# Designed miniproteins, single chains, continued (5), part 82

Each design is a single chain, and the fold is of that chain. pLDDT is the mean over its residues in the fold that is shown.

## One batch from the design tools (miniprotein)

Design m18841
Fold by ESMFold2-Fast:
Structure m18841 (fold): chain A 85 residues (1-85)
Amino acid sequence: AEKALEAGKEGKESYVEPLLEILKNSKNLEDKLAAAKALGRIGDKRAIEPLKEFAETEKLTDDEAEIVREALLTLVNPDYEKPED
């Protein structure tokens, strides 16, 4: 698939697939949090459902839950400014 090279060049779609697999298959909370943060920064709404399941399934601290919430807010509401502070 030669068109996969265009998606890979922007990096975001190529990152989305492995990040979604981390959210679904990884049992390591740290990996899932890193994937959630990266998915939010990419802004691909395909990550919304996996991020919601992650937030509901995992026992998250307030700080960890904020990472997932910020990712979801960015994906669901593109008007939300990215947390860089």
Scores: mean pLDDT 67

Design m18842
Fold by ESMFold2-Fast:
Structure m18842 (fold): chain A 90 residues (1-90)
Amino acid sequence: MIEEVRKYLKEKLEEIKASKDLKEIADLIRETLEYVYDKIKAEKDEEVKKKIMELTIEFLKELIELFKDNPNLKEGLEYEIEKLKEELKK
């Protein structure tokens, strides 16, 4: 599970890096987040669930670095990170 999610996030990051269309980038980010959030909700092992959340935060931080000059996209990504960090505290 963890390695499957890690590979998926890595592949999606490369697809996002290869795209020059902001709409395609936004769609890829949404698709990726929907996939990982579904995996998090379905996961019954709390340690695996926490690890998937941590991998998702790392992915979102990499996107923030890539899009540091896009304030709207950066704000949305930072919001998603804070939501995941809040969930990890529970």
Scores: mean pLDDT 83

Design m18843
Fold by ESMFold2-Fast:
Structure m18843 (fold): chain A 70 residues (1-70)
Amino acid sequence: MVKKTVIDGYEVEKLDRILTKEEAQELLEKDPSIKAIVLSDGQTLEVLGERLPVSVLIELAKEPGTFIVR
């Protein structure tokens, strides 16, 4: 089930699947409405695209997954 929420004014969609870095990069290039994609493995965060506020990163770091930020 696709989970959507708003964190500090950013629309965040959690995918039910973890994307590879290559899949995330292709999605960023294809969809200009996406500001950033965050990949979390539960220990590290990788952010692709635009810089996000620390408040948003802290919330996304709480669980593993792929997060699409618009």
Scores: mean pLDDT 78

Design m18844
Fold by ESMFold2-Fast:
Structure m18844 (fold): chain A 77 residues (1-77)
Amino acid sequence: SNQNLQQAIDYINQGVRRLRQGDTDLAIQYLQQALQLTSDPQAQQLLQQAIQRIRQGDIGGAIRYAGIAGSILSQQL
């Protein structure tokens, strides 16, 4: 639904903000919430990659993958 799509984008944006602030645990929680709200397979793979990059300490990579996922979803609004 359009409501789930908007909520997924909002969670991605919150996750990216938390990554920029150094709150990696909270960032993972937000990106996991976004992952649960989207059925887009490209966005799902990018969000999973973002979470993996956080766990590996690659914060820059995580921000990049999460940002691309958000862009893909925003084009569907």
Scores: mean pLDDT 91

Design m18845
Fold by ESMFold2-Fast:
Structure m18845 (fold): chain A 78 residues (1-78)
Amino acid sequence: EEEKQRNEDLLVKAGEDALRRSVDKMAEAAKYDPNLAKAYYNNVKQLAESLKRLTGPKGQEVADRILAEADAALEAVK
């Protein structure tokens, strides 16, 4: 169904935008406050799990990519 496909694509895009914004905040916080960076990382994990649960394979792929990006960013500051 076209409407369901469009809604899924919109959710994936909104989820990706939200996750990337959270990763950016996490990376910025990691420079100054490791505890705040951990809080943002937990937020990224929760958003990624929600995206995987609410969307099909496209959302899962996007969530996994951004989680890997977040993990790499945290390791780079340690």
Scores: mean pLDDT 77

Design m18846
Fold by ESMFold2-Fast:
Structure m18846 (fold): chain A 82 residues (1-82)
Amino acid sequence: SLEQELAEAIRKARENIEKAKQYIDEGKVDESKNYLKEAREALERAEELAKQLPGVWSQIARHEIERLRKEIDELEKKLKEL
């Protein structure tokens, strides 16, 4: 289902964000950048899927996607300061 695919895309984004955080803590900048790239690709997939869902469900998903996007932006900013 579209809902299942959306949930999987959001989960993949979260997993890659968590890995990026771990590698930042270890000082592994390049590896962290690769995980943030994977997280962004997963969020882009989630955005595409959310557009195909009914209005209320799409709005809920968009809120979660926006939160994750901001988290990626903050992590990318931290990496630029290293």
Scores: mean pLDDT 84

Design m18847
Fold by ESMFold2-Fast:
Structure m18847 (fold): chain A 66 residues (1-66)
Amino acid sequence: MEKLKKVIEEIKKLGKPQSISKSEAVEILQKVLGLSKAEATKIINSLGKETLTGDEFLELVKKLVS
């Protein structure tokens, strides 16, 4: 729960929760989940998308923390 809440806060800071870039998603994963840049980049690249909605990103984070 705590990590998911922090992700929501980081998404709100972006001011564009419907259009999160790959670099923004990677930064949030590093800050909140403590992943390395390489690990976070691999996860985001595996999705095959240039941008994520906030909902898509939250679903990804739920899978990583569950």
Scores: mean pLDDT 77

Design m18848
Fold by ESMFold2-Fast:
Structure m18848 (fold): chain A 105 residues (1-105)
Amino acid sequence: EKNKEQLLKDKKLSEEAAKKNREIRDLLKEGYEGTPEEGLEKAKEAAEMLGSKEARESVIKRVEEAYEKGEEELKKTLEQLLAQSYTAESLNRIGAEFSASLAEK
């Protein structure tokens, strides 16, 4: 646990994750500032950058459902994803909240 080599590997993984998170946020921002069609396309592209299949499917399903509901709902969904820094952990949490919200409607 105090192995210097392991700490360097952890740092490299953290730097690679930070770079990926920045690229995901840039795609979501472009989608948010574009048309609804661009928003859907960019959000799906960002989701494909996630390492987890469950995280990818959760995000894709959520943005597709928001797109079908209309421009305002898609825009709100993209804004929420941007605000949460678009991490797998944050996306799983948002996915659970979205599912709970649908049960109340």
Scores: mean pLDDT 67

Design m18849
Fold by ESMFold2-Fast:
Structure m18849 (fold): chain A 90 residues (1-90)
Amino acid sequence: SEELLESVGEVLEAMRDNIMTVLELSEEEYERLRRALLEEIRERGLTKDASDEELREAVERALERAGIELSEEKRELLVEYLRMALRSSP
């Protein structure tokens, strides 16, 4: 839903500095990643009940769209950030 996408976007923005620091992203890379993640959520119809496999696939596609390469460890951290954002939404 549009409400879910808006809420997820707001939670990701609230975590911006932490995500950028932990994943070692520039501001420009973070903006590309944020947009790509929101598009993956929209295209896939992801909800709070999304499985680990669905979240991992969404993260992989978002990174590909954004032209960002992360280590496996950092990709798993991004999956956790996405999970938190989805679960923090109403």
Scores: mean pLDDT 86

Design m18850
Fold by ESMFold2-Fast:
Structure m18850 (fold): chain A 67 residues (1-67)
Amino acid sequence: FREVAERALRLAEEGRFDEAAELLAEAIRKSGASAPVQTAVLEVGRERGMYGLAVELSSEALRKAGL
C-alpha cells in the first residue's frame, strides 16, 4: 500500500485531492482492509512533512469507501 499512498499524496499536493481520495478508497475497497491503507498514508505523510494533508486525505478516503 506504500506505493498507492505515495501516489495519492502527490496528487493531493498537486491540488487533485478528490482523485487522490478516490485512489485510496479504491485500494480500501479492493483489499477489504482500511487499516493498512490508512497506516501507509499517515506514515508517508509524516515522512514528507505533510501529516495534516495525510489525515484529511485518509478521512475522505474512508468516507468514499463507505466507512
Scores: mean pLDDT 84

Design m18851
Fold by ESMFold2-Fast:
Structure m18851 (fold): chain A 98 residues (1-98)
Amino acid sequence: EELDRDGERMRRIAERLVEEYKKAKTPLEKDILEGIALIYTGVTLVDFLNRSGLSLDDPRVQELRRLHDEFIEAIKKGDLEKALEAVDRIYELMREAV
């Protein structure tokens, strides 16, 4: 399924971002990696809104945004298991709402 392929791609991105964030030597490098994570969460939010027809104040959209925050925090903490858990929960939520 398309969502399953997108989820697997986001899992690979999470693995790379956690690895690179652990290797980051400067605050600027870390800011760039956080920016990349924000771009991917923004893309998934837009896709979810377009597929579901939900508004930004819908509880399901709010839950998606909460999972995006968990994803970014996991990357910042170098917690690969939590980052992958967040990706899996994001795509489960997207499948349930579309």
Scores: mean pLDDT 81

Design m18852
Fold by ESMFold2-Fast:
Structure m18852 (fold): chain A 72 residues (1-72)
Amino acid sequence: SATVQAVIDESRQIQAFVAGESLLPKETLEKLIGSLQGTLDAAAAGELDAASTANVQALLERLKAELAKVDK
């Protein structure tokens, strides 16, 4: 489905970007969190399986933890 594919593609792009960076700017983290949260909220309407949802949530938690460190 389009929703599942969008979540997979966005998650892969974010993971690749994060892997290439040792420190992410606050603005970048806020944009990534907002975008991925929006995609996850759309997916939570019932088109994404539990395992894929959990993977996206784990990535969001990681990004939010990094934002909390920068916003300290």
Scores: mean pLDDT 68

Design m18853
Fold by ESMFold2-Fast:
Structure m18853 (fold): chain A 89 residues (1-89)
Amino acid sequence: SPEQKTIEELAREALNVIEKYLPSKIKDREKALDLLTEILTRVLSQPEDPKEIPKLPAEYEPLVDELARVLGVSRATAAYILAEFLKKL
C-alpha cells in the first residue's frame, strides 16, 4: 500500500531524490542505502521533530522540499536526515 511504506522503500525513494540533486555524492549506492535505512529507522521512530535543525546551503532547499514530500515528514526532519546523511557519507 502506498500509505504504509517500509523503511527500506522510504530509504530507496530518499536515495533516488538525493542522487537526482547530488549525483556526485553517491559513489556507492548500496552503502548510501544502508546509511539512509539506519538514519530513517532512528529518525522516523521519534514522534517529534528534531530539537536542533541544521543549517544547509540555500541551494539544497528544493532537495529538502522533495525529500520531505517523498518521506511524508516535516521540512525540518528532512533537513536533519539530509545533513546526517551527507555528514556520514
Scores: mean pLDDT 80

Design m18854
Fold by ESMFold2-Fast:
Structure m18854 (fold): chain A 79 residues (1-79)
Amino acid sequence: MKELEERARRLAEEMARLAKEAAEQGNEEAVKVAQEAVARAQAVGAEIGENPTPEQLEEALRRGIEILEEAIRRMKELL
């Protein structure tokens, strides 16, 4: 699980950098992709609730990683 946590953190940092670049360029479509990805990731966190099991945490991390990877791909296509 630690490897998934590190991967998720690195992807979140990359997405944040792309979102900042998009905002500085006035690229509204890329900014929207970042905002939608954040909302989707927050929804995943809300679904697992209080005191999640290790298995629920791993699944949530995997879903979060997929959301971030898709967002990064789309943002790179728009920038």
Scores: mean pLDDT 81

Design m18855
Fold by ESMFold2-Fast:
Structure m18855 (fold): chain A 89 residues (1-89)
Amino acid sequence: SDQELYDQAMELLRQAERALAEGDLDAAISHLNQALSLAQQITDSTLRKEVAERVLELAKKLLAKSEDKDTILQAIAIILQAIGLELDA
């Protein structure tokens, strides 16, 4: 259900925020990508937009902490996908 997808995505985003606080950028990227994948499956536009907005917020924090080219490119890709989901809502 949309509610179960939303709850799972929000839990992954809490884990991503914790990983960012700990400086574990690889774990943060993994959790953000998983949450984004779940958001794409949510059909309720309000719930999808809320997940996308939180992904965008955390991905911007990831980008600010990123110094490696590959990590920067992954953060930008996540930002663009999250913006796309917000605009489709």
Scores: mean pLDDT 89

Design m18856
Fold by ESMFold2-Fast:
Structure m18856 (fold): chain A 111 residues (1-111)
Amino acid sequence: SQETLEKVKKILEEFVERIRKLVDEAIANNYTPEERRKLADEIIELAVEAYKKILSLITNPEAQKVAKELFEKIADYALRLPFVTPEQARKLLEEIEKDVKEAYKKIEEIL
């Protein structure tokens, strides 16, 4: 339904905005590798929360698969954050934003 799509879009947009703020803050404050590991854990926790919310709204198996693959990819990107430069961290964030937009478009086309 259109209402389901609007709720999914809001969850994804709020998720992206939260992780963008966290990554920008980490770069601005020159986080240590240990602080970046804690950041990665926080991003993964937020990703799990967003994924569970989306799964509660979507019953279609193909749309659920798109969401699962998206959040597995996001977790992989997050785990790389402690080991990358600030420039590479910004690029990973851009990849997450792109993957979120592509996943939403696929879910919209399925539902």
Scores: mean pLDDT 87

Design m18857
Fold by ESMFold2-Fast:
Formats: C-alpha cells, structure tokens, sequence
Structure m18857 (fold): chain A 80 residues (1-80)
C-alpha cells in the first residue's frame, strides 16, 4: 500500500529526528508522534514492513532517554 509505504518512511524520519534532538520536550513530542505512527502501521503495514519498523526501533533504542525507550518498546510490542 502506498499509504503504508509513506508511513514507514515518515516513521523512520521521526526516529532520526528523535535521535538528533537535544531538547527533552521536543524528543518527548516526537516520541509520542512515533507511537501514533506505529499504531497506524499496525493496522496497514505488511509483515515485512513491520519487521523493518521493529528493526529501526531496535537500532535507535540504546541512544534514547529511559522515558522514550519505554514508550517505543511498548509500541514495538504492539507491532509484534
């Protein structure tokens, strides 16, 4: 689905923005956006797209705050 393809690319851009952010409030807002995008991906994405998104989350998790790690880990579990 073209919509799912766009959501995957948007999700990856949001994860990159979270990792690049030095402002805790901005990082928290972007993390909430990533959670919302993950919920939409759970409804629309193929199994291969879910695997790609889960891998992207795993790659970014170690560099995030504990709060952002908890939110993205919960989103990852909903995708699996």
Amino acid sequence: SEKADRLVEEFKRVLAAIKASTNPEVQAQLTRLAVRLAEELAKLASDKQIEEVVKAIDEVLPSLSPESQALLTAAKKKLE
Scores: mean pLDDT 83

Design m18858
Fold by ESMFold2-Fast:
Structure m18858 (fold): chain A 85 residues (1-85)
Amino acid sequence: MTPASAEVLLSAAENSLEQSRALLEQARKAGDPEVTERAVRTVEQLLAEMERWLDYAKSKNAPQEVIEGIEKKIEEVRAILEELR
């Protein structure tokens, strides 16, 4: 994997984490079960996409730092998902 490709995956994972945090804050402020339910579905989709990027990075022998960076962000998104539930 090229360094540029690895950086794109790490950046995409960071963006997914930021989106997940924004959805959590929106759900908390709204106090609406329907808003929370939509946030859960969106965060689950983001998590699934991040896991696909992780598998791709591993299959292409991405630098260990990139793999660990994506794994850490996946764990943070999982924590957000648990907090939404």
Scores: mean pLDDT 85

Design m18859
Fold by ESMFold2-Fast:
Structure m18859 (fold): chain A 112 residues (1-112)
Amino acid sequence: MEEVDELVEKAKNGSILEGLETALRMAELARQYAKEDPEKAIEVAKALSTALRYLREKAPPEVQRDLDEAIGLAEAAIESEKDPKTIQGYLDAAVEALRRALEKAREIEKKK
């Protein structure tokens, strides 16, 4: 999907906050597809994992832990491609990890 490639580039080249907001949108998109189109959910999860690896390299240490969790959860969803409920569970957890990462990043920016 063309839109997914654009989201990866935004996560790679934007600020950490822009990248995290983009990654959260990707996780929500994959979550939406998990029941209706598990194959597409896996495609988005693969792109999310790639975007999160770029974000991790430029993230502060406090945020890296939540990103490591989100990467692991996205990869677990990819490995679960035959079970829509399992895919949804991993993506739900990835969304929560990304929400924590975004809040931590916002607090770090406020304290600068």
Scores: mean pLDDT 81

Design m18860
Fold by ESMFold2-Fast:
Structure m18860 (fold): chain A 70 residues (1-70)
Amino acid sequence: SLKEIRRKALEEALKIANEKTKKQIEAFNEELKANPNTSNEEILKKTIELFSEWVRTLDEEFEKRLKELL
């Protein structure tokens, strides 16, 4: 069913987006350890960028997976 196809596409998209974001957060945490003088404003800006990238990756992967399953 279309509902089942969409569910599978979303689950795979979430898995990919979450894995990518986890690696980016870990890399950013290492950057913060190397630069302890990083301002709270810069941390917030980077956090917003990472969140926006996660949403974009989720959308792109969901569309890609949906096309593969249809």
Scores: mean pLDDT 87

Design m18861
Fold by ESMFold2-Fast:
Structure m18861 (fold): chain A 56 residues (1-56)
Amino acid sequence: MRYPSLDQAREWARAILAQLEREAPFDRVLLTIEGVADPADPSLILPRVTERIILE
């Protein structure tokens, strides 16, 4: 796979989710994956993962 890639972002998202589930099991956790331009090189898009915990 080439980097940056969505597959890399998904792997990171899965690792983060697994850690959250271990520390504090929730019914819902929203993970958002976005392509964001590298501030040092706008031609390079990096995957960014943002976490949101949904409370019920």
Scores: mean pLDDT 60

Design m18862
Fold by ESMFold2-Fast:
Structure m18862 (fold): chain A 65 residues (1-65)
Amino acid sequence: GLSFAEFQARLDELMAVIRDESLPLEERKAAARELLALLQQPQARHLDEVTAKRMMAEAMRVLHA
């Protein structure tokens, strides 16, 4: 499995894709789905709750765009 540092780096990469309005919506939705799947992994238990909820909200917004 991913180390926590690798897990956080992957979340940051996916958040960058989700926030990049120059990218096709389908690429941003794919990143959002992957982010939500990662937030269901055991490593997500070590995230700050406010940060995790913010990431989830931003991903959900893109998926429902």
Scores: mean pLDDT 86

Design m18863
Fold by ESMFold2-Fast:
Structure m18863 (fold): chain A 74 residues (1-74)
Amino acid sequence: SEEDRRRETLQRLQDILYEGVRRLLEAREAGASDEELERITEETIKKIRDEAPDLPEEAELAIENLREFTRELI
């Protein structure tokens, strides 16, 4: 169903976002540069957009939250 597909896409979006945040925290703890953190952020954003083409509002909210998180790290 459409509802099941939406649920599955939202779960994948959440998984991608949480993995992105985890990678950023691990990279920062390892002494990654601001450029490396920005690269991880952009790679995660690309994955979010690729996985949620049918949910643009939810994707953009996740992207904005991720960008804000990265700004707080650097």
Scores: mean pLDDT 83

Design m18864
Fold by ESMFold2-Fast:
Structure m18864 (fold): chain A 109 residues (1-109)
Amino acid sequence: PDVDLEETKKQLRDMAEAALRLGRKYLEEGDLKKALKAIEVAATLAMMSGDKELQKKVAEEAIKLAEEAEKKGDLKTASQAYLIASQSYLSIGDYEKAKELEERAKELE
């Protein structure tokens, strides 16, 4: 039962933003696997919050992670990060961007 949906959404947004900040920190430190996990958590929480702007920010950070992983030859992390970005764009209705990112992820298999 939803007791206070607006308060729940605010808590989900705050948690998503915290996970996104942690993902950025791990990316800056070069810990791609921890960055991937933090961004995955941020994407799930942002989607649950219904905040499309936050979902877009998470997708953009996932793309940055994917590009850095590609540069380092970590194709598995890059593929997974592109899939997270694709799913986030799907959730906000950007089907063209989502398809582009899904195809890019498949090329890295």
Scores: mean pLDDT 89

Design m18865
Fold by ESMFold2-Fast:
Structure m18865 (fold): chain A 92 residues (1-92)
Amino acid sequence: ARLPPIKVSSGEKGVAAAPKAEEELEKMAKKLEEDIAAKVKEGVYETEYAKIEYRMLDDGSIEITFTFIDEEGKEQTVVMRMPSPEVAEELK
């Protein structure tokens, strides 16, 4: 029939969820970069797997707080503060 099941594999639930989480995060990251490229001063992007919060200062500095869940289910938070290359070029 024309309805063959996707039997390749799901391996583990984590593996099966990883593509969705990754695409969700990638979409939010692109939205974030798009907003930064459009010179949006602040933005918060949150998904069920990660949270991205950024704030663009008047001097071109950007503070990004990135919280995500590792493949092992461990929650990690990273804070970065510096302008993105693309935004820095435009601001300079």
Scores: mean pLDDT 59

Design m18866
Fold by ESMFold2-Fast:
Structure m18866 (fold): chain A 81 residues (1-81)
Amino acid sequence: SEEEERQAFLDEYRERLKKEVSNPELIDEGLKFVEEEIDRLLAKGYTVEEARIRIELSLGNPDARRRYAELLQKKKEEEKK
């Protein structure tokens, strides 16, 4: 479900923050920011996958551009069905 996909992304991001940030307050602040941003994008009609890619692009993840290109290609193929 969308809620399960949302929670899985938040759990993954929490584990990522724990590896890079030792301060628990900064981890909680970062997670709150990502949660608010994903909810904002979902309210605009984006899928969890699209929201994830957009958030990672804004955070400067170098892999996010490649995943975004793959998502656009998949959408083009689905629109031809």
Scores: mean pLDDT 73

Design m18867
Fold by ESMFold2-Fast:
Structure m18867 (fold): chain A 80 residues (1-80)
Amino acid sequence: SAADRLRAAGREAFRQAVDVGAAVMKEKMAELKAYLAANPDISPQEQLRMYFQVLKDGADAMGAEFARRMAAIREAFAAE
């Protein structure tokens, strides 16, 4: 049914969004580790803030990707 196809497409969109978020976090974590190695005088409190920013950036990327994919799915189904 169309409803089953929509549910399957939504689940796939979510998985792909999670992968995008994870990739962004991995890349930004690698950049942060390199930055912290080059800047050893950064306080533990400031380092913790930077780690939270990596998590936030990953979550924001995941949400944006999911929203884009869901909008495309809804448009495709509305055109049927």
Scores: mean pLDDT 88

Design m18868
Fold by ESMFold2-Fast:
Structure m18868 (fold): chain A 67 residues (1-67)
Amino acid sequence: MTKEEKIAELEAERAAADAQYQRNLDVLKESTKDLPEKSRNFALQKAEDAYQRRQAELDAKLEEVKS
């Protein structure tokens, strides 16, 4: 695999992660709409934390490939 192909693969993985996170948010908002605000915020925060960690990991991999 070329360096360019690896970068494209990681960027596609980031885009897929973004799309998955947006779908997860839509599902969480719908499934938690009848729950107390505290419970809804907790679930949304957990999803955001997982998303942020994944983005940071992919960013680190992109930096490593580009170096």
Scores: mean pLDDT 81

Design m18869
Fold by ESMFold2-Fast:
Structure m18869 (fold): chain A 60 residues (1-60)
Amino acid sequence: MTLEQARQAVRDLVTDLKAKGVSEEDFNEWLDMVGRHFLSLGMPQEEVDKIVKEAKEEYK
């Protein structure tokens, strides 16, 4: 998975989960798990942190 693919996939999922009415608490827990998954795939920590931060900002 490329960084661009990961970022786009997360943005698409943010939109879907927002539409489904998932709570910010549940979303943050899910997003932390996704971040750990990206790290396990060998993505750089700084880039994963950016994706997570941007997704949390979008979700609010």
Scores: mean pLDDT 79

Design m18870
Fold by ESMFold2-Fast:
Structure m18870 (fold): chain A 80 residues (1-80)
Amino acid sequence: SLLEKAEELIKSIKSLTDEQKEKFINVLRRIAQARAAGDVEGLAEAIAEFNKLVMEIAPKLTPEDQEKLREVLELVAEIA
């Protein structure tokens, strides 16, 4: 599934802490659940939280890990 691919990519990002990985995975799961439930408000809220995490964390990552996070962003667009 797209969710499983996104979770696997997050886990592969070496410059993310375990706590940051868990935060990303939790938000990804909320996006997938809101989409499956047709929860438009919950989906928008989860996407906003995901984007906030990306803006905070992405600039601190290595260029290689930034590329992996960019692939996660593409998968999120496909899920949403």
Scores: mean pLDDT 86

Design m18871
Fold by ESMFold2-Fast:
Structure m18871 (fold): chain A 65 residues (1-65)
Amino acid sequence: SAADRRLAEELAAYLLTKLGASRLRRMSVEEVRELLRADESAPERFRNASTAVVSAALRIAKATP
């Protein structure tokens, strides 16, 4: 959905700012989900994001030059 796409774009920007591109390239979807759930400073919408949204966010983040 358009909402899931927007959430994935926002999550990609958040992950790039927090972790950087090099660390994200080494992480799986499940590792990112575990990290988000443990991150008390992460917005709840990111902590509760579906596997599909996290997967899309990682794809976007890894494609960033």
Scores: mean pLDDT 83

Design m18872
Fold by ESMFold2-Fast:
Structure m18872 (fold): chain A 100 residues (1-100)
Amino acid sequence: LNAEALELIIEGNRLLQEALRLAEEGDVKGAAEKAREAYRKFKEAYELLKQQGGSEEMIEDVKEAAELVKEAYELLEKGYKTGDKELVERGIELLRKALS
């Protein structure tokens, strides 16, 4: 395992857990901000794994996590701006799915 990519994945997961906690506390804006940070970490990990020869399974898992987290923060941002609780709930579900 590439140590730098693994560190980014661990940090991304930590930020994702923080995003979920903030969303559960009703801080939708804070949750979206932390989810965006998590997305950046997963995207950087994905790029490093592709360049430095990570396993195909790990590359695919990180890509999938990044895509889920991106959709989650976009839904949370839109839900926050519009007051749409259904968009917020969909965003939270995607954050939970990314952590599984």
Scores: mean pLDDT 86

Design m18873
Fold by ESMFold2-Fast:
Structure m18873 (fold): chain A 83 residues (1-83)
Amino acid sequence: SLEELRKRIEELASDPSKQFELIDLLATSTDPEEVRLAFEEFLKREGIKLSDEERQKAIDALVAAKTPAERIRLLNELLNKYK
């Protein structure tokens, strides 16, 4: 569920409060450049290493997502893949 996905992201962010602000930005921003920058910081914070192609594909998917719920789902899929 979205609630479980959000809770897992919240648990990962529980140490640094900055992670919650970053996730809110990633979920709600309408600026593609802001989404790109926030996503790069998210990857650094979570220790996720992507190829340039994987990174671009993920950014394109986030920018194309129409709702905060879709963006949170995409972020959670990434966390599940690289945890």
Scores: mean pLDDT 73

Design m18874
Fold by ESMFold2-Fast:
Structure m18874 (fold): chain A 80 residues (1-80)
Amino acid sequence: SKDEELDKAFAFFDTDGDGRIPESELEKLVKFVNELYGTDLTVEEIREKVDTDGDGFIDRAEYERLKALVEKQVEEKKKK
């Protein structure tokens, strides 16, 4: 379910339809994910840990890393 919702989010924030999320949508994506999953991700953290190309876009492979970060934070919050 979480993977399905995140996959739909990728398609939604891929505003150019080129298979990548542009920098202009990155802040909105981070806010969406944080509100949906209760995570505390930042745009800066995504740029450092996910955007390995440094080109200001999140491609599908980099988005899989974003999904892993979301899952990790959700799991950590469960272990309070």
Scores: mean pLDDT 74

Design m18875
Fold by ESMFold2-Fast:
Parts: C-alpha cells; structure tokens; sequence
Structure m18875 (fold): chain A 86 residues (1-86)
C-alpha cells in the first residue's frame, strides 16, 4: 500500500509538471516516485518532497536536475536514518 501511494504521488506531481509544460521534469518525477517506493521511503517524506517540487514549480520553476538531486538527497537521508537506529 505505501509503495503504491509513493508511485501515485510521483504520478500526480508529474501530471502537474506536464500541465506546466515541463515534460522532462515530469518524467523525473515519475522515476522519483518509483525509486522512493523501491527504497521504502516513508509516504510522509515522499509527500513533503512532492509539495516542495510543486511549490518550487509555482514560485521559480524546477529542472529535471533539481528533481534528481532532491530525490537522491531524500534516499540518502532515509538510509542514514536507518543506520542511526543502531
């Protein structure tokens, strides 16, 4: 269920980006949702990332590189949080 939710968030963000004329950024958003789901990132973190991307799109624009960087940072933070549990 969480995995499907992460994919749906990625798809919703991608649809919004396509409507804004950013098809390459939309493709990266779909990839991000899938990667975040595979890594087991919490839905709340994925929702926060999606909101950040949408806010950036409305206020200054977002690039495919921005989405890739942000996604990689979230995955790294999640992996670090797993290690800190020890």
Amino acid sequence: MEKEKNIEIGERVAEYLEKKGLPEAAEKAREAGRRLAEEGVPVSWVEALGDNILTRTDTGGVTPEDIERMTTQVIRAHRESQQRRL
Scores: mean pLDDT 81

